Designed miniproteins, single chains, continued (4). Designs and how they scored, part 54

Each design is a single chain, and the fold is of that chain. pLDDT is the mean over its residues in the fold that is shown.

## One batch from the design tools (miniprotein)

Design m13980
Fold by ESMFold2-Fast:
Structure m13980 (fold): chain A 71 residues (1-71)
Amino acid sequence: MELAEEAGRRARELALKRGKSEEEAEEAGRLAAEAARAYAEGRLEEAARLAAEAARLLGDEEAAREAEEVA
């Protein structure tokens, strides 16, 4: 669960840095953690969709596009 915990923490911190609400930061962290977990389990399409959703919530459209291309 190391990658999921790290991804969730980083996404939450980044959302807060960008002025997102606590609820938005928590959701971004949750989506990033789920994406990392799916990736670790070999569920690449699911991981890409979750990562794209987290990136959009963070306002990172470039990262969202890259994740969608993998899905």
Scores: mean pLDDT 74

Design m13981
Fold by ESMFold2-Fast:
Structure m13981 (fold): chain A 86 residues (1-86)
Amino acid sequence: MEEEAKELVEGLKKAAELKEDKEFTLQATKTLTGLAQYDPELVGAALKLGGREYAMEVAEAAEEVDPELGRRTRELLEEAAAKAEA
């Protein structure tokens, strides 16, 4: 689980670096949203390990193109983070 969470942090960092690619950002955000619904513990662990800033940056970039997707993703990320702290 810790190794998988670290890999997710690296993936989020790369997605944040590529956020100017709007098509990639939308796909990355959809993937992150699906992962947060399927495995909220993994996503929460990654956010706790330092992925939070990268994930929020990707979601904000996606919100510029698709406001509903970006908002929903941010809500799911906040829920995953809250569960990881509990």
Scores: mean pLDDT 81

Design m13984
Fold by ESMFold2-Fast:
Structure m13984 (fold): chain A 93 residues (1-93)
Amino acid sequence: SKEEEAEKLLLEGQQLFDEEKYEEAIELYEKAVELAPESIVAAQALYLIGKAYAKQGKKEEALEYLDKAIELAKKLNMVDLVEEAEKLKKEIE
C-alpha cells in the first residue's frame, strides 16, 4: 500500500536524521507525506520534518511543520504526538 511505502520512507529518513543528514531526511519525510497524506505516517513525518528543521536552526520552518503535525495529529487522536510536538514548539519559541 502507499501507507507501507510511506512507512519505509520514514524509516530511511530516520537513518539519515541519526547521521545528521537533515536536508536528505526532510526530502524523504516530504515524500512520505505526499504518498500517504492525512495518515498517521504523514503526521509522524510532519513532526520529524519539524525536528529536522529545528536541528538546522531553521526556527520558522520548524514551527510551520510542527503546527501542521499538531493539526493532523489532533484530527487522528494521536495524543502523544500532539504533546511531543507542542513541547518542541515551546523549546523553539
Scores: mean pLDDT 90

Design m13985
Fold by ESMFold2-Fast:
Structure m13985 (fold): chain A 69 residues (1-69)
Amino acid sequence: AAEEEKRKEALKKLEELTKNESEEEKEVLKKMALLALEGKTDEAIELGLKYTAEKLKLFTEEELEALKK
């Protein structure tokens, strides 16, 4: 119950902060926040980097491994 409440608050907060961003960016930020709330910070960072690599093609999969450090 408490964890679900924290997730909902974090998602609403992200929607308020990112209301002017694209739908794809909002979805990625929501998923990253949920992972961070679960204590999975590395997974949250990896998700964000994969999204950035796909959209901007700035990073390779190999670079994602280096950035985990």
Scores: mean pLDDT 65

Design m13986
Fold by ESMFold2-Fast:
Structure m13986 (fold): chain A 65 residues (1-65)
Amino acid sequence: MRAEIEGEATVALLRMELQIARRYGSEEEVRETVAKLRERVEADERLSEEQKEELLREAEEVERR
């Protein structure tokens, strides 16, 4: 169950980074944060497909203006 706990922590961290960029970041910082989040989500084997889809959806919402 260590992988599941690490997965949940990763999701929380990525969401926090995304929200910080949305609130305090420039348009460029938001774009960079979204791009890095997509790369990290795709590379992270500890995330479920459902968690990946949720994070990518949130990233798209933050990127939209």
Scores: mean pLDDT 75

Design m13987
Fold by ESMFold2-Fast:
Structure m13987 (fold): chain A 80 residues (1-80)
Amino acid sequence: SKEDEIFAELAEFYRRLTELIRNDEPIEKLIEEVRELLKRLKELDAPEELIERIEEDLKTIEENPEAVWEEIKASELVPL
């Protein structure tokens, strides 16, 4: 189902995020992953609330990337 596909995309993003943190990759890699996630979720007709939350998180990252990246790495948070 589309719901299962959406869940799989989110799970894969989380695994990718964990690898980016572990390997101390640059913030630009996270921005690329979030943009790809948004594109895929929109193609799957994901709930508007989910898309809006991720778009808000992306905007927050783009406005202060270095500070947000340090916070994410420190807390191992998934930006939603």
Scores: mean pLDDT 80

Design m13988
Fold by ESMFold2-Fast:
Structure m13988 (fold): chain A 62 residues (1-62)
Amino acid sequence: MEELVEEALKLAEEAEKLGYPELAATIKGSVENIIETGGTKEDLEELIKNAKKEIEKLLKEE
């Protein structure tokens, strides 16, 4: 689970570097909420998958 948290936070950093602080804040907030509410490994994997898709869309436009 710790590795998944690190991966999600790296995606948030990439979103900030691309100039999308709102997306970065959303990713960070979702990670925090999953951890605080006792969410599952699958919840983090789904978050990471969705974050990667959003970042790929942004990279394709640049």
Scores: mean pLDDT 79

Design m13989
Fold by ESMFold2-Fast:
Formats: structure tokens, sequence, C-alpha cells
Structure m13989 (fold): chain A 60 residues (1-60)
């Protein structure tokens, strides 16, 4: 789900691979792009943007 995607994206971003975090957190077609944005924000240390991207993934 989207909240799992946010956690995965954050972890992947912190590990230095934001795109991998998005892939692990959300393999769903509709969630992937939003999760990728969240992972990139997490890699930059922007928790607010990461959370917002995850919410967009949840909305579809």
Amino acid sequence: GAKDAAEGAGAGGAAGRPEEGARLGAQNHSDYDASLKAARAAAEGDSEAAREGALQAMQG
C-alpha cells in the first residue's frame, strides 16, 4: 500500500538509492511515480516532501 511505499521509499532514499526505495515500496503502476518522488525527497532529507509524495500515491 501507499504507506508501505512511503516507508520503503524513505529507507531506500536514506540508503542512497531513492529509485530503488520507490521500486520496493510501490511496484503498483499508479503508485510508482509518486513513490519515486517521495524517495527522492527522502534522499535529500526532506521528510515533508517525502510524506506528501506518499499521500499522492495513496490517492492514485
Scores: mean pLDDT 58

Design m13990
Fold by ESMFold2-Fast:
Structure m13990 (fold): chain A 66 residues (1-66)
Amino acid sequence: MIKPALDQYIDYLKELTKDNPEAQKVIDEARKKLDELVEQGKYDEALELFRETVKKIREIIKKAKA
């Protein structure tokens, strides 16, 4: 099922960015929305939100390296 895979990856991202408060906030907000969308059966919207969240986290990490 898709929800366990999303939860596992979100937990991975949260651990990877544990020392970055900006990334932690983005992950926490996205996790709540993802759970709501999945529970409503809106899997396409959940995957799109997940993709946008990953993109935003990558930008935060890139900014921290610059």
Scores: mean pLDDT 77

Design m13991
Fold by ESMFold2-Fast:
Structure m13991 (fold): chain A 55 residues (1-55)
Amino acid sequence: SELTKKAQEVTERMSELSRQNLEASRAGDDEKAKELLKKAKETVEEYNRLRAEIE
């Protein structure tokens, strides 16, 4: 279940990116918020691919 471990790691990265994006948005750092949002979208896509492969 290496895929399951990767999915857990991806979920942890998603939570951290979400937290950082919220902080950047609250600080008014639009450029950083956009960059973090892009990374979050990529991480969500990775998570969805891993979920599809587990089943």
Scores: mean pLDDT 80

Design m13992
Fold by ESMFold2-Fast:
Structure m13992 (fold): chain A 85 residues (1-85)
Amino acid sequence: LTEAQRDEADLALLQMQLSITKKIAEDALAKGDKEALKEAVKELERIARELERLAEESKDPAVREEAERLAREAREAVRRFKEAL
């Protein structure tokens, strides 16, 4: 894979991980499972950091822009779910 293809693959994987982890956090919140919610929040923070790294380091402007958008989404999710803890 070229660097651009790897960045696109990383972005797609992180987007999928963000979607899945948000769903896990929503389920934990609905069930009142604070421990599962804490774990989901930690994972959302990891995903946000990796998206932020991709936004800063990728040479592809389209990847940077989408990674920045998804990083903001991940940080908003972290903020929202932390309020429930």
Scores: mean pLDDT 89

Design m13993
Fold by ESMFold2-Fast:
Parts: structure tokens; sequence; C-alpha cells
Structure m13993 (fold): chain A 74 residues (1-74)
């Protein structure tokens, strides 16, 4: 659901801002399991932009790796 998607986006943003890359990876794995690929792709693209704009290059790289894997499945 869109509401569930928003909840994951908020938690991922918190993990990015905290530099908690273990939590970031865990949340991305849950997002892959619980959301449809097209919705997940849209969210990941927004999160990559957010991470880059905030200077969280390592977080952006992690999210880009997940995005690439997800795009190969649609």
Amino acid sequence: SLEKAHKYAVEIVKAIDAGDYEKLRSLLEKLFKELDPETAIRILKVLIRYAKERGHDDAAKIIEEFLKELEEKV
C-alpha cells in the first residue's frame, strides 16, 4: 500500500541521517519483500536523490545497488 511505502521511506530516511547502514540494508530488504517492484523503484529513486543532496554518498551507493537488482526483475 502507499501508506506502507511512506512508512518505509520515513524509516529509511532516519537510517540515512543516522549513518546506520546496517538498519538501512535491513529496511531495504523488507521493502523488497513487502512492496511491488514498481512502487519500490519509485521510492528508491527519491531516496537516492535525498542521500546525495545530504552528502550521504555511502547510503546512496547502497540504495543504488538495491535499485539495480530490483530493476532487473521488472
Scores: mean pLDDT 82

Design m13994
Fold by ESMFold2-Fast:
Structure m13994 (fold): chain A 82 residues (1-82)
Amino acid sequence: SEAEELIKKAEEYVDKAQEALKEGNYEEALRYAKEAVRYAMEALRVSETREQILRAIGLALRGIGLAFEAGLKLGDLSKSGV
């Protein structure tokens, strides 16, 4: 289904954002996290089952959390060179 394909894309971008955070690539992590939220919200829009809706919401929340973490680390990097 269309929802399953979008959920898989959201999961892929969550994984990419987590790996970028681990590697210290915070700008890349923020970009991937934003993409994860975008795909998760699109999945939510086309979701036909309660399970798909809950999975899409969960991925959106994870993406938001990763974007927040990446944003904080980007702010901290501006101070680490002092």
Scores: mean pLDDT 83

Design m13995
Fold by ESMFold2-Fast:
Structure m13995 (fold): chain A 64 residues (1-64)
Amino acid sequence: SVVDGIIKGLETLDKEGASRLGLELALKEAREAGDERTVEVLERSIKEGKSGAEAAREIRELRK
């Protein structure tokens, strides 16, 4: 799914030291998919300076 791709991308880019880029790319993907809940998590994570790994964890919790 688009969300699974977003989570994987966030974790991969965070691991490679490109967490901010991962968050920005994930935000674009979530907006294109119309996933408003994932957009809210990503916008808040960027604003608060959270890592891509932290954002990925919050997105997983939204799906449970």
Scores: mean pLDDT 83

Design m13996
Fold by ESMFold2-Fast:
Structure m13996 (fold): chain A 73 residues (1-73)
Amino acid sequence: KSEATRKAILEAAEKLFLEKGFENTSLREIAEAAGVSVGTLRRHFPSKEALRKAVQEAIAREVADRLLAVAEA
């Protein structure tokens, strides 16, 4: 199940994009921070742009989940 790996990559990418900016962050740095190979990262996200889009979607989903949890409490 690749869900844990995908989550780790997204969290590492989000952190590095916030710290260094998108242009100054490489796929290799993200893979290293996530504890995976660059090959594994490319299997989930074929480009840095695909990863950026996935990070944006993951953040939007996390925000929506938190708002829904508050509304249901």
Scores: mean pLDDT 77

Design m13997
Fold by ESMFold2-Fast:
Structure m13997 (fold): chain A 62 residues (1-62)
Amino acid sequence: AKRLAEVLLDFFGSGHHPVPVRAGDRVVVLREVDDNLVEAQLLATGEVVVLPKSLLKVLEEL
């Protein structure tokens, strides 16, 4: 199932799709990339980003 999560700290991504995210942004977690990283979609912009799991607070299972 997909998860709704909140970004806890401002973060500038690195790698293939670096997109700035800000504390308070809401994302839908799409997939786990590895043990530390997830691929998620920003609700405000529709941008897909890779984020450390430690920066996300899960709010809801979708």
Scores: mean pLDDT 76

Design m13998
Fold by ESMFold2-Fast:
Structure m13998 (fold): chain A 56 residues (1-56)
Amino acid sequence: SMKEFEKELREELRKLSREEIEQAIAHSEAVAAAFPDDKELVELAELTKRIAEEVL
C-alpha cells in the first residue's frame, strides 16, 4: 500500500546522512522539473521530497 511504501521510504531515508538527504531533495526537485507531464514520476518525486524534508 502507499502507507507501507511511505513507511519503508522514511526508514531508508533515516539511514542517510544530512548531506545525502539534502541531495535526495535536490534530485527530486530536478526530476519533477525535468518531467512535469509524467504524473506518476512527479507524484513520486514530490512524495520523496516531502518525506526527506520530514526526516531532515
Scores: mean pLDDT 86

Design m13999
Fold by ESMFold2-Fast:
Structure m13999 (fold): chain A 76 residues (1-76)
Amino acid sequence: LEKLEAEYKKARENGDLRSAAQALIDLAVAYAIKGEFDKAIELFREAISLAEKYDPELAERARRTLKTIENIKKIK
């Protein structure tokens, strides 16, 4: 998690908002794997909002993953 958080911070500092969105998605996936679904959902929503402006394909992919995570949370 620390490495992914550092990658996100670096991307934001460099103004690479597309890479920042990807780093948020990677971080959200890591939280989901840990079972921290609320945190994962929050991070996915932030990543989607950012990605929509710079990479619509990435945003669409992230939305599909978010929907899957939300469904898994409902089962648990």
Scores: mean pLDDT 78

Design m14000
Fold by ESMFold2-Fast:
Structure m14000 (fold): chain A 68 residues (1-68)
Amino acid sequence: SAREWVEREAASRGKTLSPEALRILAGILERHSREVVEAILDEAIKLAGDSKTITAGQVAKAAAPHLA
C-alpha cells in the first residue's frame, strides 16, 4: 500500500512519521510519483533535524513547492 511504502522509506532514512504526516504523504503518493514523495520526504527530514519523528507541519512545508 502507499502507506507501507512511505513508512518504509522514512524508516530507511532513520525517521518515523507521525500518523497525520503518514496520511498526507500517502495521499500525495496516490496522486504523484514516488520521485516527488522522495523529494518531499528528504526536505521534511532536513526540517525535522535531530528529531526522530517527522510532523505533519514539516511534511506540508516540504510539499508546498511540489503541489503549488
Scores: mean pLDDT 84

Design m14001
Fold by ESMFold2-Fast:
Formats: structure tokens, sequence, C-alpha cells
Structure m14001 (fold): chain A 66 residues (1-66)
């Protein structure tokens, strides 16, 4: 899970937000209960904002509120 989170951060720094979103989603799929879960959800929500996908960002933000 951590490797995919780090991969997402690298894609985001390269402005490859589609790649970043996929990597963060993979991190959440592999270990949804990890200490990285909230960090991955925050990063994914911000990535969807960069992609101009506010509905997807809002859905991820709702997961953080639970």
Amino acid sequence: AEAYFNLGSIYSSLQNYEGAAEAYKKALELDPSSALRNNALVALALTYQQLKQPAEAAEVQQQLSK
C-alpha cells in the first residue's frame, strides 16, 4: 500500500494527476485500514480537484468524514 501511495505522490509532483489518482486508489484497495488510509483519501480528493472532477472529490471527502 505505501509503495502505491508514494507512486501517487510522484505522479502528482509530475502533474500526472490521472496516474496519481490510480495509484492512490490502489493504495486504498490493498490496505483500506492502514495508517495511510486517511492520507491516501486526502491526496485522492486533492488529485480529483486538480483533474476538475469535484463530484469525485466530494465522494472521497465523505469517506474522510466517517
Scores: mean pLDDT 74

Design m14002
Fold by ESMFold2-Fast:
Structure m14002 (fold): chain A 68 residues (1-68)
Amino acid sequence: MSKMEIRLLAAFLLKPSLSLREFAELTGISQPTASRYLRRLEKEGIVSVERTRGGRRYSLTPLEKRPK
């Protein structure tokens, strides 16, 4: 896990559900960079994405929903 991924995951301690813009504001990571890492975390099953009327929101995938 990269230092950027750790920084993004730490943002969830402040807010349980975050948009790409909110990640950029909280972490100081640019939106394009945050988007790339969040996409990787989504593919790894660490982060879940929910489509809302205001765009995509990201949240941590609960451990109960992760395969061992």
Scores: mean pLDDT 74

Design m14003
Fold by ESMFold2-Fast:
Structure m14003 (fold): chain A 83 residues (1-83)
Amino acid sequence: SAPPSREELAERIAEEWGRRAAEALGEEVGRKAREVMLRLLRRELEEGRLSSEERLALLQELIDELGDERLREWLERLIEESE
């Protein structure tokens, strides 16, 4: 089998994040979490690895576009709990 592409890996990671968010906050928020994560990962593929500060800024921008406060709070907690 061919190795997974970077795009395929990004989609798989985004699906896992969406699944976790859906389990915690419901399927609508899960879909939004998947979209946010996929856009973040695609930006990293285009520009290279983002710093924690750059990643947080981009996540905040993407969440603002969606207008979902539950998703914002959940992702901010995960960022603070990572490391």
Scores: mean pLDDT 73

Design m14005
Fold by ESMFold2-Fast:
Structure m14005 (fold): chain A 79 residues (1-79)
Amino acid sequence: KAKELAEKGNEALKKGKYEEALKYYEEALKIYREKGDKVGEAEALENIGKVYEAQGKLEEALKYEVEAGMLLIEVGLDK
């Protein structure tokens, strides 16, 4: 389910539908957080960052990238 939402977000992002992409990635993020899936949570945060980067919102993009990186460090995947 969360993976399907992320896939829909990827399709929306390809089509330049940034608002729709954010909606799908946020829904996937919520599911990953509810399940305690830290890797999925980090992936969703990275995808949200990509949407903001595509919109030229670099400060927002950086915020999500940092959050994703911190989660990967927490689960021991940064090395």
Scores: mean pLDDT 81

Design m14006
Fold by ESMFold2-Fast:
Structure m14006 (fold): chain A 115 residues (1-115)
Amino acid sequence: ADGLDLRRLIARETLEAHREAHERGLSPEETLRLALERAAEAVARALLEAGLLDEITPEVLAQLRAGIGAVLDVDARAVLGMDAVAFFGLSPEEIEAALERLLALREAAEARAAA
């Protein structure tokens, strides 16, 4: 529970899903879908283990996919000047660099909000 970092977890799962999608020759839209599914499942498991969720239901997974997708789209548009689909069309090296930039900006924003 004390080590739960959902931002880093989402980024890690997104990178792994993108690598899998790239190896499988998936479209950007299919890559986005796979990344959201993997990230939502990982977040749901982390919340369950932390005692913040009673059970993992299809409804919880759908809510997490929608929430993660909305945040990624907003961050990609605001920071990178592209939508989520275009973002997932990047190479594995480009998406890794972009996610590191997004995480750094999110951490800086949270530090300002906490001050």
Scores: mean pLDDT 76

Design m14007
Fold by ESMFold2-Fast:
Structure m14007 (fold): chain A 70 residues (1-70)
Amino acid sequence: LAEEYFKKALEAHEKGDFETAYLYYNKALLAYIAQGRYDEAIKLAEEAAKLLPEKKEVFEKAKEIAQRML
């Protein structure tokens, strides 16, 4: 499911639908964290912050949470 959300985020971003991309990046991120896949959550948060810099603070907070769990 996390991988499916990530794919949907990338597809939305390619279409210029940044609101939908943001939604699916968040869903993927939360799914990775819920599954204990913290390394993947950190990597995703870094990538999402680069692609959606206006939302970087949200992704930085999620990255910090994942880093604490490692």
Scores: mean pLDDT 80

Design m14008
Fold by ESMFold2-Fast:
Structure m14008 (fold): chain A 85 residues (1-85)
Amino acid sequence: SLEEEVERLEKEVKETENADSYIRLGRAYYKLGDYDKAIEAFEKAIKLDPNNAEAWYLLAEVYYKHKGDIEKAREWYKKAQELEK
């Protein structure tokens, strides 16, 4: 189940504590519809690796599609685009 996937990823994050692990956890929360927890996980990924373009894109997507904060989404899309070069 998605809930079991989240539990596995929460354990993996404690073990590895890197940006990629938090991105996977955030994606799992997103699939569950827990957008606030997805945001928290993506923010932790960015804190560990501020140059991770994927984390910025995913954070922007959540704000654009589910929080309605278009201004934040635009700023973070720009940040992600800058990091892909």
Scores: mean pLDDT 85

Design m14009
Fold by ESMFold2-Fast:
Structure m14009 (fold): chain A 55 residues (1-55)
Amino acid sequence: DEAELNKLMEEAAEFLSETTGIDKKKALEAIKEQAKKNGQEETLKQLKGFLEEAS
């Protein structure tokens, strides 16, 4: 579960870096901060939906 979440976060950060031009490390930190605020379950669902649409 946590390993899957971390993988999705890294993939989302990479995608955001490519599309928005922000630093990948900063994008990853922002995603992790949102995960802390929104909760792990909600963040996982949001990232899965985002990456599916982005693919």
Scores: mean pLDDT 75

Design m14010
Fold by ESMFold2-Fast:
Structure m14010 (fold): chain A 77 residues (1-77)
Amino acid sequence: MDNIRQIVQQRLQQQGLPVTISDMSDSDIAAYMMQSFVDSMIRGGVDRDDAIRSARRALRSQGFSDSTIRRAMSRVR
């Protein structure tokens, strides 16, 4: 769980978004990370369903709850 908010903040800054991590809920952070992981894996040639499955495992390892991860999954484009 350590540094996950710092990693998301760095990515937001790299994308030029005028948003701070302190303004995001855990659900919003999880959704952002889920989408970021899925997009990255799909660019690497991974199937969407496998990308979502891998992102779900990554979020669990970072200490997000199963309910938060499920909500993040429902928001994947």
Scores: mean pLDDT 70

Design m14011
Fold by ESMFold2-Fast:
Structure m14011 (fold): chain A 61 residues (1-61)
Amino acid sequence: DPKSLAEKALKAIDEGNYEEAAKYIKEMFKPVDPAAAEGLARLVLNGRKDEAKAAVQTFLA
């Protein structure tokens, strides 16, 4: 369920657990856009949390 994965990703970002957040983001986005999945995971791993959160929230809309 993409919504469940998004909620887990947002929680992991808030906790500063960027490796877990990257895993959930890849799982969410890979079926839709593998390039976006890799790019967003990279943003999270580099601590670009506001950009990563915005992308996850947009996916939930």
Scores: mean pLDDT 80

Design m14012
Fold by ESMFold2-Fast:
Structure m14012 (fold): chain A 68 residues (1-68)
Amino acid sequence: SMEEIEKIIKETKEKLEKAKSLEEIKRIVHETAEYLAANFSPEDQKKALAEIGKYARKKELELLKKEE
């Protein structure tokens, strides 16, 4: 359901917020993508992953700026 997907997105964003490395971000995104692929339609996966991916990219950029 859409409500269930929203919960997964929220929980994934919370995990990404706490991530301390690029490797951790990659693992969180990968695990979430696999879960979505197993449990949701391709259309719902695409929408959820687009939102999660945008947030992950923002977090990656924040970590990369700290290394510069």
Scores: mean pLDDT 83

Design m14013
Fold by ESMFold2-Fast:
Structure m14013 (fold): chain A 99 residues (1-99)
Amino acid sequence: GVVEEIERLLEEATRLAEEALRLALKAVETKDEELLREAERKLEEAERLVEEARRLFEENRDTLSEEEARRIEEMLLEAEITIGMAKIALGVAKLILDK
């Protein structure tokens, strides 16, 4: 159903953002700029998936139970926090490698 699709999108987005964070940190340790490009690509995909999940949530809000809506809102917040952390790490990594 739509709840399962939204949850799937948000779980995938969080996973990609976590991978982007790990790749950004590894890029600093190994001085590998190609890992930064991979991190940027995964982060862009994570943001796209969150946007799709948010669209589906908004379109289907009236059909969701309060428990389902709360769960999705918590997952959206988790995904956005993880994306934010990955963005900060990627920005810092880029500054370090551009020395």
Scores: mean pLDDT 89

Design m14014
Fold by ESMFold2-Fast:
Structure m14014 (fold): chain A 60 residues (1-60)
Amino acid sequence: MEEKLKEAFEKLQNETAPLQAEIDRAIAAGDRERARELSAKYQEVVDKLGTKIEEELKKL
């Protein structure tokens, strides 16, 4: 079954999972600047896709 909400969640996971892994690596390496840049990008992705997910949830 294809649901736009499920698709949006999968896209969120697919875009945030690699960013989270990179953030974890940067933190482990002590690279605070890279961790900050990646965290900002992570928040940007979450903000954009999270808004879309919330809009779809309101339609259910």
Scores: mean pLDDT 77

Design m14015
Fold by ESMFold2-Fast:
Structure m14015 (fold): chain A 80 residues (1-80)
Amino acid sequence: ALEAVRELIADPEAARAMAEAVKESARRAAAAGLISEEEAEEIERAVEEFVRAVEAGDADAALEAARRADALIRAAADRA
């Protein structure tokens, strides 16, 4: 997981593509009633923070944002 995050930090375009895929999955899960719209919005904000940190070249901030996004996604999956 951390190895994959380091690859994304080196590739802002790949980081954006991954974030869009995660946001789409969160929106679909909320539309299906598997998570709340609020949970989907929190996940979207967390992955957007990750992409912004990657685009800024801040690896420490990107890693921290990735950990927060992962925690939110895991919590949502455990409740679904």
Scores: mean pLDDT 78

Design m14016
Fold by ESMFold2-Fast:
Structure m14016 (fold): chain A 119 residues (1-119)
Amino acid sequence: SITLTESGGGTFKEGGSVTLTSKFSGDTSTIFEVGWYRQREGEEPKFVASIDLLTGEVTYAPEVEGRVTISYDKANSTSTLTMSNLRLEDTAVYTSYAISLGDFGKVYYGEGVTLTVVA
């Protein structure tokens, strides 16, 4: 009942910045948490950032803390992940997620957006 559409990927220079966006559609009123995972080639998916929409609590993975900001615009049903001082190791597929109260905490995922960082 919820669909996530991601954008903002592509090829970026090391030291630059990027904003990845996820647009939510469907029954967005039931969403209580939004966040992002990333998966590098040959690795398991790793947590990046989340917002608890009930409390406003923001959580960042230690390895990205200070370089990454997550935000959620309720009026536009849009989550953004802004990354600064890009590193080659930030090259990954980034997948947004949303957790719904309506489906007993069911997690909805986007299809993933590719970020490539080059020297």
Scores: mean pLDDT 88

